Designed miniproteins, single chains, continued (4). Designs and how they scored, part 10

Each design is a single chain, and the fold is of that chain. pLDDT is the mean over its residues in the fold that is shown.

## One batch from the design tools (miniprotein)

Design m12335
Fold by ESMFold2-Fast:
Structure m12335 (fold): chain A 110 residues (1-110)
Amino acid sequence: DELVKEHDKALNDLASISSSEAARSQAAVREAGTARGWSQETIDALQQRVADGVDGMRAVADTLRAQAAKDPATRDVLLAAADTLDDAVARIEKANQETLEKAREVQRAL
């Protein structure tokens, strides 16, 4: 009973963290894209990739770092956004790992 409750809590925590980190990352991408002067279409496409999950977040972080290398005026804003995305990925992956460990504990107790 307790192990199942701990697993349910981990699933709820993962969902909450994933949602909040995606929203935070989308905001960072919008700020960076606006500072860089990117089109709304480009910003929306990058925000959608962030919303699609951790692989999308990694790809967008790589894009932001590549673009930061090309323009010193916006470098700090783009690098800060990329760091926000890397931080979001790390937090989501940690929450996912906790969920997997709690699932294994339930399985071992059966």
Scores: mean pLDDT 87

Design m12336
Fold by ESMFold2-Fast:
Structure m12336 (fold): chain A 67 residues (1-67)
Amino acid sequence: MELIEKGIEYAKKGDLEKATEYLKEAALKYAEVNPEAAELLIEAALKAKAGDIEEAIKYAEEAKKLL
């Protein structure tokens, strides 16, 4: 959970590099335990890397609802 919160925090600050890193780490952490949440976190990381902050936050929040 903390990694997802950090990803969202850095995305809101415009630090897309750190946002992408935290969301990727969260996806890897949950890949075996909750694959559906991990998939949403991968999408969040891709959106953050692309500069789509609104979509990145949306996918990250949806992943949090599954955890």
Scores: mean pLDDT 85

Design m12337
Fold by ESMFold2-Fast:
Structure m12337 (fold): chain A 85 residues (1-85)
Amino acid sequence: MEELLEETVKKVREIIKQIKDPKVAAEIEKLLGEFAEAVRSGDVDRAREIVVEMILLTAKHVSPELAQEMTNALEELLGAVAAAA
């Protein structure tokens, strides 16, 4: 679980590095930290809410293509967490 979470966080951080607006990048990085904490605490519902917020911010302020990449990475982790529980 921790190894998969760390790998997903690294993938999402690579997407964040592609964000041109440093304020948007900082907000998404904050949400990523909250997401990791929710996953570690087993709060899947909170993790899903954070994923929605991250996707909406990325789609609105960055691009729909990066939002889709972020969705794929985060949903893959959430699916694995749900299947393991």
Scores: mean pLDDT 79

Design m12338
Fold by ESMFold2-Fast:
Structure m12338 (fold): chain A 68 residues (1-68)
Amino acid sequence: GPREEAIRLLEEAIASTDPAEIARLFREVARLVPEHRELLERGIALAEQGDVVGARAGAAELLKLLRG
């Protein structure tokens, strides 16, 4: 379902060092889990500013929430 696909994409984002790829993955996750869109938009902004570490940290925290 959408949650399981979002988890897969967030794991891919955490493994990435490419800010453009992280931003692309976050946009896909925001479509799948719109209730977390605000957090994902902040992560996209960090990735677009080149803050890969900050973007990946945000992805890791959201991943923990989605896994329960």
Scores: mean pLDDT 86

Design m12339
Fold by ESMFold2-Fast:
Structure m12339 (fold): chain A 51 residues (1-51)
Amino acid sequence: DLEKAIEELNTEKGLGRGFGPIRIGNNKKNKDPEETEKRIKELEEKVKKLS
């Protein structure tokens, strides 16, 4: 699902509400910058392949 991959990517980048990555509930994905970077790259690759 390309749409889901894009949504996950945008969420990991913190693009849901402008520049400040603020999420309701668990902000664990924004707590570890290195983990977030890896996640973003993985999702970028997924989106690229699904495109």
Scores: mean pLDDT 61

Design m12340
Fold by ESMFold2-Fast:
Structure m12340 (fold): chain A 55 residues (1-55)
Amino acid sequence: DREELERRIREALERMGITTLEELEAQGPEAFALIASEVGVSPATVRRTGRRLLA
């Protein structure tokens, strides 16, 4: 299920046009909250997973 979670977060980031680590870190808390709500995890989990996926 970790792979499925990572896939869903990646797809959400792609839909928002976030394709680099720099773009991820430029996002406000609202962006992470939206993805978190869509995926069913915490905003902290979205940020941590996004950093790992885009690093």
Scores: mean pLDDT 80

Design m12341
Fold by ESMFold2-Fast:
Structure m12341 (fold): chain A 87 residues (1-87)
Amino acid sequence: MAAQVKAEGEAAAAEVAAKAVSEKAKEYARLAAKYYAEAAEYAAKAEEAAAAGDEEKAKEYLQKALEYAAKGQEYAAKAIAEGEAAK
């Protein structure tokens, strides 16, 4: 069954290669994922600060979470635009 797994792997690689026409779209998608992950981390820090009674820190971390989420959205939009332009 290694031959079947190889054929499935080759099909998956062909799909990735077909999408490789949009290497910039992949890079922007990765950046979007990274910024969304950072936004989630700051949101968690905001929750921890709020639980500790530090409303000022909670507000600061929440603001940073929103800023990173906005950057994530910008790169997601760029990834979509690059994918569309590559048609």
Scores: mean pLDDT 71

Design m12342
Fold by ESMFold2-Fast:
Structure m12342 (fold): chain A 63 residues (1-63)
Amino acid sequence: MLSKEELRERLEENLERAKELNDEVTAKGLQKALETLDTLNDVQLMVASKEEERLTEELEKKE
């Protein structure tokens, strides 16, 4: 599970990949996630970390 700082780095990396793939929907979602990261509670942070790890794998497969 990612820490808050590690999740921020992962979100930024995935945002860059989404922009490279011209996936505007994913890019907008990731931008929103970065904006709200500091407001997440522990449960929301855990869920977001798992979702972001899955998204990383999906974006890597689309390269």
Scores: mean pLDDT 74

Design m12343
Fold by ESMFold2-Fast:
Structure m12343 (fold): chain A 111 residues (1-111)
Amino acid sequence: DRVREAALAEARRSLAEARARAGLPDAEEVASSVFEAPSGKAVAVLVGAALLDERGYPVEGLRALGGGVGHLAGEEEALEEARRIVEELMARLRAATGVEAVGPIREGEVE
């Protein structure tokens, strides 16, 4: 999970800067939580927040951290882009971890 670890570190850095600009305290708390028990969902939230920051929505990114992606209600384009980045990241994490298994969907193996 070197790729995931690097992505989390970069997202944490970007979120720390966004927090300084917006004056919001939640980014550190959520980042710590992700480091303690990282999961696909937690990585998705961090990547989504970093994507939102890149798109000029640093506050929305921090809100997503505080309440999950549900806090992006009404921001459908950012949420959809975050989902795309997560899918791409998950595929890269799979390849980077040296997992020789088929993709996350095992649909054609029986066929």
Scores: mean pLDDT 47

Design m12344
Fold by ESMFold2-Fast:
Structure m12344 (fold): chain A 113 residues (1-113)
Amino acid sequence: MAELYLDVGRIYFARGDYDKAIYYYEKAIEIEPSADAYYNLGDAYFKAGDYEKAVEYYEKAISIEPSADAYYNLGLAYEKLGDYEKAIEAYTKAASMGNQKAAERLEQLRASL
């Protein structure tokens, strides 16, 4: 049933209903924690404007399975919180794993300093 809750959460996320996406992703995690479920929960909190929780769940996803996309989104969440030092660290990791958007964002941030 964890996969079913994850799929339902993704449908609500795609429709812009982030509160329902959060609810179903949390139900998926209660049954079986996974990097995908934590990453999707982080995305849903990010879209809902809860950047502190977005950071928490991206870090949980990374702790299970590191990914370039998770590090990139972690960097975006830190930027929203105004933590540019941690954003640069996350983007550096994402870029080192091949995320081109992170590499471009690093150049923009370094040029603006």
Scores: mean pLDDT 89

Design m12345
Fold by ESMFold2-Fast:
Structure m12345 (fold): chain A 101 residues (1-101)
Amino acid sequence: SVEEARQRRLEEYRKKARDAGLSDEEIEWVLKQVEKILDTLEEIARKLGFSDEEIAELLSKPLWEAIRTLERKAEEKGDFETLLDAGVVAVQAAVIDRLLE
């Protein structure tokens, strides 16, 4: 389900943040940012016509791969507003991933 995929992704980021040596406060901040990213990805995917099954599969992938899939679909549909929204989320995800290196 979409909810199961979201929870698995949040748990993966919790582990990455812990392994990166972040404090409990920093881990909770990262998880709030990841949750917002997941909310936006789900909203974009629904707007682009993705089913719940397709969204669950997207959220099971690395964030960069999920975002790239949404960017391609937005471009294919000529939905440049949604393409811009996906691009903004790509920057947000890249910043979080860089913090966890």
Scores: mean pLDDT 87

Design m12346
Fold by ESMFold2-Fast:
Structure m12346 (fold): chain A 63 residues (1-63)
Amino acid sequence: MKDYEEGVRLLEEGRYEEAARLFERAIEKDPDFGKAWEELGRALARLGRLSEAGEYFQKAEEL
């Protein structure tokens, strides 16, 4: 999935807000893609949005 792959690259570059947007797009296309939920959580954790990150990590675990 292109949005997921681009998101991972941006996350590695420290571009957390842009990475989060791409992971959100990946989830819109495939809501059952657990890795996208997990990576969105990681991006939000890096931005200090720990409560939201926890919710998305929980969602990834359920999938």
Scores: mean pLDDT 84

Design m12347
Fold by ESMFold2-Fast:
Structure m12347 (fold): chain A 90 residues (1-90)
Amino acid sequence: MKEVVRQVAILLTSAAILMVAARLLEEWGDLEGARASREAAVELLEEAAELAEKYSKEAAELLREAAEAARRGDILRALELGNKAIDILE
């Protein structure tokens, strides 16, 4: 279980960095770069959900909800849901 927690945490952290990058790119007027960074963050959160599914359906569902929040650009909600998933997996 510690290895899945580590992998999910790395994916969530990487997704968070990409979500922040998307916000900065939007503020700079790079809408294409912002969209690409947001899409990459969503993919990482979906990958995290697949990894979590074997250990906890509840954690996997929270990570899928985090991916939906990331798709909407809701960084704080995505991080809140992702951290709750990690807490369940610990």
Scores: mean pLDDT 86

Design m12348
Fold by ESMFold2-Fast:
Structure m12348 (fold): chain A 78 residues (1-78)
Amino acid sequence: MTTGLTPEEFEAQAVRDVKELIEKAKKAIEEGNYRDAANYITAAMLILVGLEVETGRLSPEAQALLDEIRKLAKEAEK
């Protein structure tokens, strides 16, 4: 393993990164940058998939973030 993070630290980092990407995606949508928004949404989805693979489940917080990403993905399809 190439990382010294605990499972809790790994989850906390993934959640923070996803929240940051969601905020960037929202800003991009507000600016009409749907391509950038789609890129941020894709990156956030990949982080959550990696988190689920690593931990075997998504926390309620991570599930809520996934639902938010799905909403943003519909907006970014314009």
Scores: mean pLDDT 78

Design m12349
Fold by ESMFold2-Fast:
Structure m12349 (fold): chain A 63 residues (1-63)
Amino acid sequence: MELFRELVIAQRLGRKAAEAYRLIKYKGMSYEEVAKKLGISVNTVKKYVEDAEKLLEEIDRLN
């Protein structure tokens, strides 16, 4: 578990995006379970995870 990545996601994309990424990637929850837990749509969870992965790839590419 990489807390720094979660902090970067929260700072750039917001706390809900960071929480969605954590629940999917580190807790192994499904998109539907995360959507229910956060009170958002499955499509929003998918977008948060995709945006977070894109952000982390861009950071890795620049460093």
Scores: mean pLDDT 78

Design m12350
Fold by ESMFold2-Fast:
Structure m12350 (fold): chain A 73 residues (1-73)
Amino acid sequence: DARREALRQRVVQLVNKLIDAIDAGDIESAEQHLKELKETLQQGVAEGLFTEEGAQQLVQQMEDLLKQAKEKL
């Protein structure tokens, strides 16, 4: 499924960009990438390509990382 693969690649790219932004101390970019990740995961769940549980777990992990980064800035 080309659509599933495209969304999976986008999720991976957004996670990497989010982590890179956190490592750089760029909280504004990290928040933007987290928003885009949430939108992409919501789309994948709506299309039946991702599980709701898996999407929620990934979002929570990324939100926890961003929260930790904000506490150190």
Scores: mean pLDDT 85

Design m12351
Fold by ESMFold2-Fast:
Parts: structure tokens; C-alpha cells; sequence
Structure m12351 (fold): chain A 100 residues (1-100)
């Protein structure tokens, strides 16, 4: 099914994005996470991708942008019922707001 192929491609973009984030390639990481978000509809996956985009924006010195993505991550984590992801996103949101 086409959706299964898109889910596999989304995971590959997400994993590459995490690697790029670890390598300090923050703008490239954001692009890969955005591509993963285009291909996936699962709220937990999208929440994790938005969390990583927010982390990348914090590293780029853009806390106002990071706040927007952490808020999106929180909404989707609540929709997914992922308490650990929700707690992480709320912690990063607080950190980003302190830098605005």
C-alpha cells in the first residue's frame, strides 16, 4: 500500500534528521524533519518531529521559532496520549520561553 511506503520514507527522513541534529547541521535537520512531517500522519511521530525541529531552532538561537514548534509538539503529544513526549515538550517549551 502507498501509505506503508510513505511511512518508511518518513522514518528514514526522521532518522537522517536526528543524525544531522547531532552533527550540528541544524538547518538541514529541520528540512529532513519537515519532509518526514509531509509523509506521516501519526500524531506521536509528528509530535516527536516537531520536538526535534524546536530543539534545532534553539540551537540556531531562534527561541521564538522553537516555542511555536514545542507548542505544536505538545498538542500532538496530548492527542497521541504520549505522557513522556508531553513532559519532554513542556520542559523544552519552558526553556525556550526563558530565552525569548
Amino acid sequence: MEEIWKEAEAVLYFLRGQGLLGDGKYEEAIKDFEKALELETDPAFKAQAYLNIGKAYLKLGKPEEAVKYFEKSIELAREAGDEDLLTQAEKYLKEAKEKV
Scores: mean pLDDT 86

Design m12352
Fold by ESMFold2-Fast:
Structure m12352 (fold): chain A 83 residues (1-83)
Amino acid sequence: MSREELERLGREVAEVALDAVKAGATPEQIASLIEAVGRDPEAFEAAVRELKRLAEQSDPETREKILEGVELARRRWAERRAA
């Protein structure tokens, strides 16, 4: 995947996750959205980078939910790579 495609994918996932948080999504639902990026480590890291950037610009409650979702997705990602 090109760098431009990774940046676009990261932004799309981050926007979907932010909209989901505004609609009352749980950290587990946010993690599932990040996991939907698939098994490409570069695409996963691009989505995580954009989500962390949006979290820093968000209110404390939205930030906490995004960061919890990211941490859960990273944990699940590591488990799948170990299998």
Scores: mean pLDDT 76

Design m12353
Fold by ESMFold2-Fast:
Structure m12353 (fold): chain A 59 residues (1-59)
Amino acid sequence: MDPEVEELLKKAGEAISKGDYEKAAKYFREMAEVARRLGQDDLAEAFESAAKIFEKKAK
């Protein structure tokens, strides 16, 4: 996995552990952007779906 995505995934995991779903959603959006930039569209869609779930939880 790309080191930039790994770092963001680590930060997202920390945010989830703290119940900070708004911050987790932000990190998944950033991961999706990186994945699309790398041509990994399926992975980007997975991260975008995760971001939407956490955005709903943050409400």
Scores: mean pLDDT 82

Design m12354
Fold by ESMFold2-Fast:
Structure m12354 (fold): chain A 98 residues (1-98)
Amino acid sequence: EFAELVYKAVKHLEEALKASTDPEVQKHLDEALLLLVQATAAYLSGDYDKALELLEKAIELAKKALEASTDPETQKHIEEAIEELEKIKELVKEEKEK
């Protein structure tokens, strides 16, 4: 489940990057993708607090990319990525409570 959600989030972020020609949008999406990679590493090491912090920052950057974007195709992919990132965040919260 976690790996599948991460895969879907990465795929949507990559599709948004391919669709966008705006450097500001691309910069925010690249940073969000890097933070997702770091959050995944933190999660796998059992550092759920760090994973949550990094995921929240990734979501904020994806939302900034969405606000900067004017292309409907790019916006759709960013919205799908944000949805998957929110699901990852909830899953990490549940794992922390166990």
Scores: mean pLDDT 86

Design m12355
Fold by ESMFold2-Fast:
Structure m12355 (fold): chain A 88 residues (1-88)
Amino acid sequence: QTVVLQKQSQEFEAKAGEKVTVTFTITNPSTTQPATAKLEVVDVETGEVLASKTQENIAPGATATLTVTFTAPKSGKYRAIASVTVEV
């Protein structure tokens, strides 16, 4: 079953038509299991997912950098959510 080992989130503001690049560095805290990292950017008001990226097979103790780019559809608040999961 999927286990969430780590979750980070960061809110930010963007203007309509702005090109936004979001970068997160994630470490697999497992000593035995390869992990999957996922980065999503959501609209805080609507919950709409505007961009996502998944990186699989992050070795135990290794770091991964995930980057997504999107154009903001409206001026407002957005949230970047990065998670690290393992299968057991």
Scores: mean pLDDT 81

Design m12356
Fold by ESMFold2-Fast:
Structure m12356 (fold): chain A 82 residues (1-82)
Amino acid sequence: SLPEFTEAFEEGVKRINEVIKKANTALEAGEDPETVYKRAEEELNRILEEMKDKLSPFEYEILQAIGDIYIGILKAIAEEKK
């Protein structure tokens, strides 16, 4: 059997989504994509660190994978505008 997702995992996903929403708003406002990428990476790393003690190892790995995907996208956007 697979472990079930908890309310703590749902909170982690919500926090990541808020970081991405802020990044999109900043990009739409014409902020430097490199600055937006670095800020989002720092915020996502902080969320992962704060959440690690509240999550199962399985949930932590999934949350980290979600964060890594979004950071990869933001990095690609920043590289395109260099």
Scores: mean pLDDT 85

Design m12357
Fold by ESMFold2-Fast:
Structure m12357 (fold): chain A 70 residues (1-70)
Amino acid sequence: GLEEGLEIYRKEADKLVEEVEKKVSKEAGEELKKEFEEILKEFEKTGDVSLLTEGLEKLKKKAKELLEKA
């Protein structure tokens, strides 16, 4: 359901931010966190779960690029 999707999004977002903060920099993690928060805000306005799914995939790719450059 909607609540389960939101919970998965928050858990995965927190995990990615923590990994980037530890392995790359706190600044990079804070920038990634800001992008997750912007997606969440848009989701709260629209209720569109696809925004969480698509946003999470885009930010996973960005986190991977940051980690590979570290």
Scores: mean pLDDT 80

Design m12358
Fold by ESMFold2-Fast:
Structure m12358 (fold): chain A 86 residues (1-86)
Amino acid sequence: HMPSEEEIKAAVADILLALGNLFAKRGDYETAISYYEKAIKLFEEAKDYKGVAEAYRNLADVFEKMGNKEQAEKYRKKAEELEKKS
C-alpha cells in the first residue's frame, strides 16, 4: 500500500504538531505558534479536521500563556466548532 497524498500530509502535520508542543513546553511560544500554523495548513489540505481542532486547542493554550485572552478564546471556539461537526 502506497500512502495517499492526504495520508502523507496528515503524517507530516502530526510531526509539526509534536514539534510545536515541544517548543511550547520550553516556553518558546513564537516558534510553537509557527509549527501549529504549518500543521493546521497540512491538516486542512489532508481534510483531517480532528488534527485541525487539536492544533487550534494547542494554539489557544499558547495564546492564554502569552496573556492574549482574545486569541485564546477565538481558537478554543474554532476547535469546539470542528469537534461538534465530527
Scores: mean pLDDT 87

Design m12359
Fold by ESMFold2-Fast:
Structure m12359 (fold): chain A 73 residues (1-73)
Amino acid sequence: SELEEKIKKLEELAKKNEEEIKRLEKELERLRKENRDELLILLYELVRNGTKTLLERIKKRIEELKKELEKKE
């Protein structure tokens, strides 16, 4: 099913974005502890927040596609 393939690809993309968010959170914690560069911290926070927004959109799309798949049964 094309819908199943699309869901699988989006789930893989979601997993990658979740891993990236965890990486950014760890780096941000390190920067806050070791570096007082407010601009660098702000830039990392903006990237993290952007990635979180993208992840939420991906998750919403996965749920929409899963509902479409369920309606065919």
Scores: mean pLDDT 83

Design m12360
Fold by ESMFold2-Fast:
Structure m12360 (fold): chain A 97 residues (1-97)
Amino acid sequence: EIEELVKELKNAVLEAIEALKNKDYETAIRYLERAVESWEKLQELTENPLSLLPTVDPRVFVEVPEILGTLYEEQGDLEKAEKYKKLAEEIAKKLGL
């Protein structure tokens, strides 16, 4: 259950990184959104999701929605861009980053 979400989050981040390197922004957006969804589900199941991801840099959880905000802004979807930029700010404050 929780282990499945952790695996999905890690895989989504890695797939997003590869898509970004290949400038496949549509694929990158899909995987980045999956990473956000997995993170949000982990937050619902535990008050300290970072304890389940000791090998992952906490900064990644801020960078994922930041990148999504930038990509949606470039596509002209300003509402989604603002949503993800705001999410990044909220996560950064919560994690003390």
Scores: mean pLDDT 81

Design m12361
Fold by ESMFold2-Fast:
Structure m12361 (fold): chain A 82 residues (1-82)
Amino acid sequence: SIEEAIEYAEKALEAVKEGDREKAKEYVEKTIELLEKGEKTPLIEAALAHARSALRLIEEGGKDEDVKEALEEALEYLKKAK
């Protein structure tokens, strides 16, 4: 559900704030998985794009601020889709 995707995205954001990149990656991957299995609306597609950007930044060793911004953008779109 969208609510489950929001929960995992919020957990990912908290993990980034705690400096736990491995846990952040796990939660972002779960967020993406949940969104890919559901209906695709423009808001969900936007949230997916930002979640995928966050995953890429984690994998490439990007800055925590950039990862947080991408996750916050994904969350804003998910909350609007709810």
Scores: mean pLDDT 87

Design m12363
Fold by ESMFold2-Fast:
Structure m12363 (fold): chain A 82 residues (1-82)
Amino acid sequence: LSEEARRLLEEGRRALEEGRYEEAARKFLQSLDLAIQAGDEELVKEAAEELERVINAASAAGRLDVVAATLEQAGAISRRAR
C-alpha cells in the first residue's frame, strides 16, 4: 500500500510537470486513498499537499472541470475513511 502510494505520487508529479492536470489529480487521489488505507499519516500529508498543488495549477490554467472533479473525489475518499 505505502510503496504503491509513493509510486503514484511520483507518477502524479511527472504528469503535473507535463501539464496533464487530470492524470496528475487521479494519481494523487489514488495515492491518498492508499495512504489512508495504510494508516501512513506522513504519506497522507504528502498526497494532500500534492492535491493542493494540482488544484492550484489547474485553477490557474482555467481547468475548473479538473478542480471540481478533484475536490468531489477527495471529499468522497475522506468520508469513506471513517
Scores: mean pLDDT 83

Design m12364
Fold by ESMFold2-Fast:
Structure m12364 (fold): chain A 64 residues (1-64)
Amino acid sequence: MKKQQELFDKAVEYLTEAARLRIARARAAGLPASTQVPVFNPNNLTDEEAYKLAKEELERERAA
């Protein structure tokens, strides 16, 4: 049991939600939705860094 594993799991959830919001907003505006999500190599990041990047991405999509 490691708390760092939960951070990585939440990062994946946040990226998924951010992509969903991006697609929904593009669809509402009549724009083509990109299915490409920002891809990062989790092995090159700490769980905390992955979580932070995912959270920032979600916040950007929610603020837009």
Scores: mean pLDDT 66

Design m12365
Fold by ESMFold2-Fast:
Structure m12365 (fold): chain A 118 residues (1-118)
Amino acid sequence: SNRLEAQRLDLEGVKAFYEGRYEEARELFEEAIKKDPNYITAYLGLAEVAIREGRYEEALKYLDKAEEAIPKASEAELFIALRQVDGLLILAKKLGAPEEVIKKIEELREKIEEALAK
């Protein structure tokens, strides 16, 4: 049930994000990780909000948490995460994010692909 609650909150966060409500999106993603601390897509949502707001140190922290969540993610969650990471990489490059942020996103992408290859 906590996983399902995290998924619902994550989807609400994604909707808020697409509507430009970044503060509400952040709160929804934070609630999702409170329900399930291993919910990888919510950490990616928090990283995306942080990147959009230029909070790169915070983004790096959430990318690290997303990496830690990989072993607990289902195959379906990892496929969704891979697509989110691809979008995040495009966004980070478009916004001129620091090299360390770009590299961390690329490393996370590789680790998700490795997890899916097993």
Scores: mean pLDDT 89

Design m12366
Fold by ESMFold2-Fast:
Structure m12366 (fold): chain A 63 residues (1-63)
Amino acid sequence: PEITPEQVSRNTALAIGGMSGELQGDEKGKKVLELSMKSIEYDNKGDNEKALKLLEEAEKLYE
């Protein structure tokens, strides 16, 4: 577990920014955004492992 909170936060922001434009009409997209938001919360708490896991879940749902 060597992922940095900064890396997770930046990756989550990029995911939200990129995905939100495409997902505005999709139910799965709404779940992806919710997971990404939770990822940011955990990153801010210093739980980078949980934050990364949530970002990965968001990516799975986007597919």
Scores: mean pLDDT 68

Design m12367
Fold by ESMFold2-Fast:
Structure m12367 (fold): chain A 68 residues (1-68)
Amino acid sequence: KKIEELKEKAEEAKKELEKKKEEAKELALKASKESEEVYGEKKGEALEEVQKLGEEYKKLEEELKKLE
């Protein structure tokens, strides 16, 4: 059923989001401890990807609400 497929997609999106958030967190720590000039840009890119993944996850949750 469509609802069950969307639930699985939402869970996968949540896992991907959590992985990317951890990546961004590690880059932020490196920027703070080692070099903001070197790691700051990579941190920013990772944060942008976290925002995109978060929006995709939110959209999947919205679809689930409409079907339930």
Scores: mean pLDDT 78

Design m12368
Fold by ESMFold2-Fast:
Structure m12368 (fold): chain A 70 residues (1-70)
Amino acid sequence: APTITRVPVEKAAEALRSLGLSDEEAERVAQEAINGPVGSTALATARDGSRVAVTKLDENTVAIVAVPAP
């Protein structure tokens, strides 16, 4: 089942790294979400094949959704 985690924008990269993204991927995806308009979604794939979506909820908050690989 997908798990939704709400984090401050300053903690987005750290949260993504804890989900198995590399430092480079986590920072890139977090930056893409933070610099996008509210409601924009950035997508990444963790090393285990699980998919991660990062959605900008407001200027200070993103939602992170992890979807297991098939």
Scores: mean pLDDT 78

Design m12369
Fold by ESMFold2-Fast:
Structure m12369 (fold): chain A 64 residues (1-64)
Amino acid sequence: SMEELKKRKAELEKQLQVVDLTSEETLARFKELYELLKEMNDPEVESYERIIKLMEERIKKAKG
């Protein structure tokens, strides 16, 4: 339901307040949030898409 999606969004956002933006664990949390926002047709989905892309590029550079 929409209420369950909103609860999960709030839980993920709370977890993301204290995380390293270069970590793969944080990237996985942002991807989970992105999928929830997409399902909710939330206008923030585009912003999170950009964050995910930037994090993926940073993680890739850190590995090689």
Scores: mean pLDDT 76

Design m12370
Fold by ESMFold2-Fast:
Structure m12370 (fold): chain A 70 residues (1-70)
Amino acid sequence: SEEKIKKIAEELTEEARKMLEEGKSLDEIQEELQKKFLEEIKKNKLSEEEANELSALILDGMNKAVLELK
């Protein structure tokens, strides 16, 4: 469902924001997010469309978080 995907994206974006605040590198954050993204796809049996939507939402959330820290 759209609601479930938004919640997953929100949780992953929040974790990424915490990592940014802790001073982790963008490479470290990207590795951790990619790992969690793949885990969520497997755990929730997301369709290709749902996985693409989740990816787009995470990217948008990360871009907003980076802008907020400037």
Scores: mean pLDDT 80

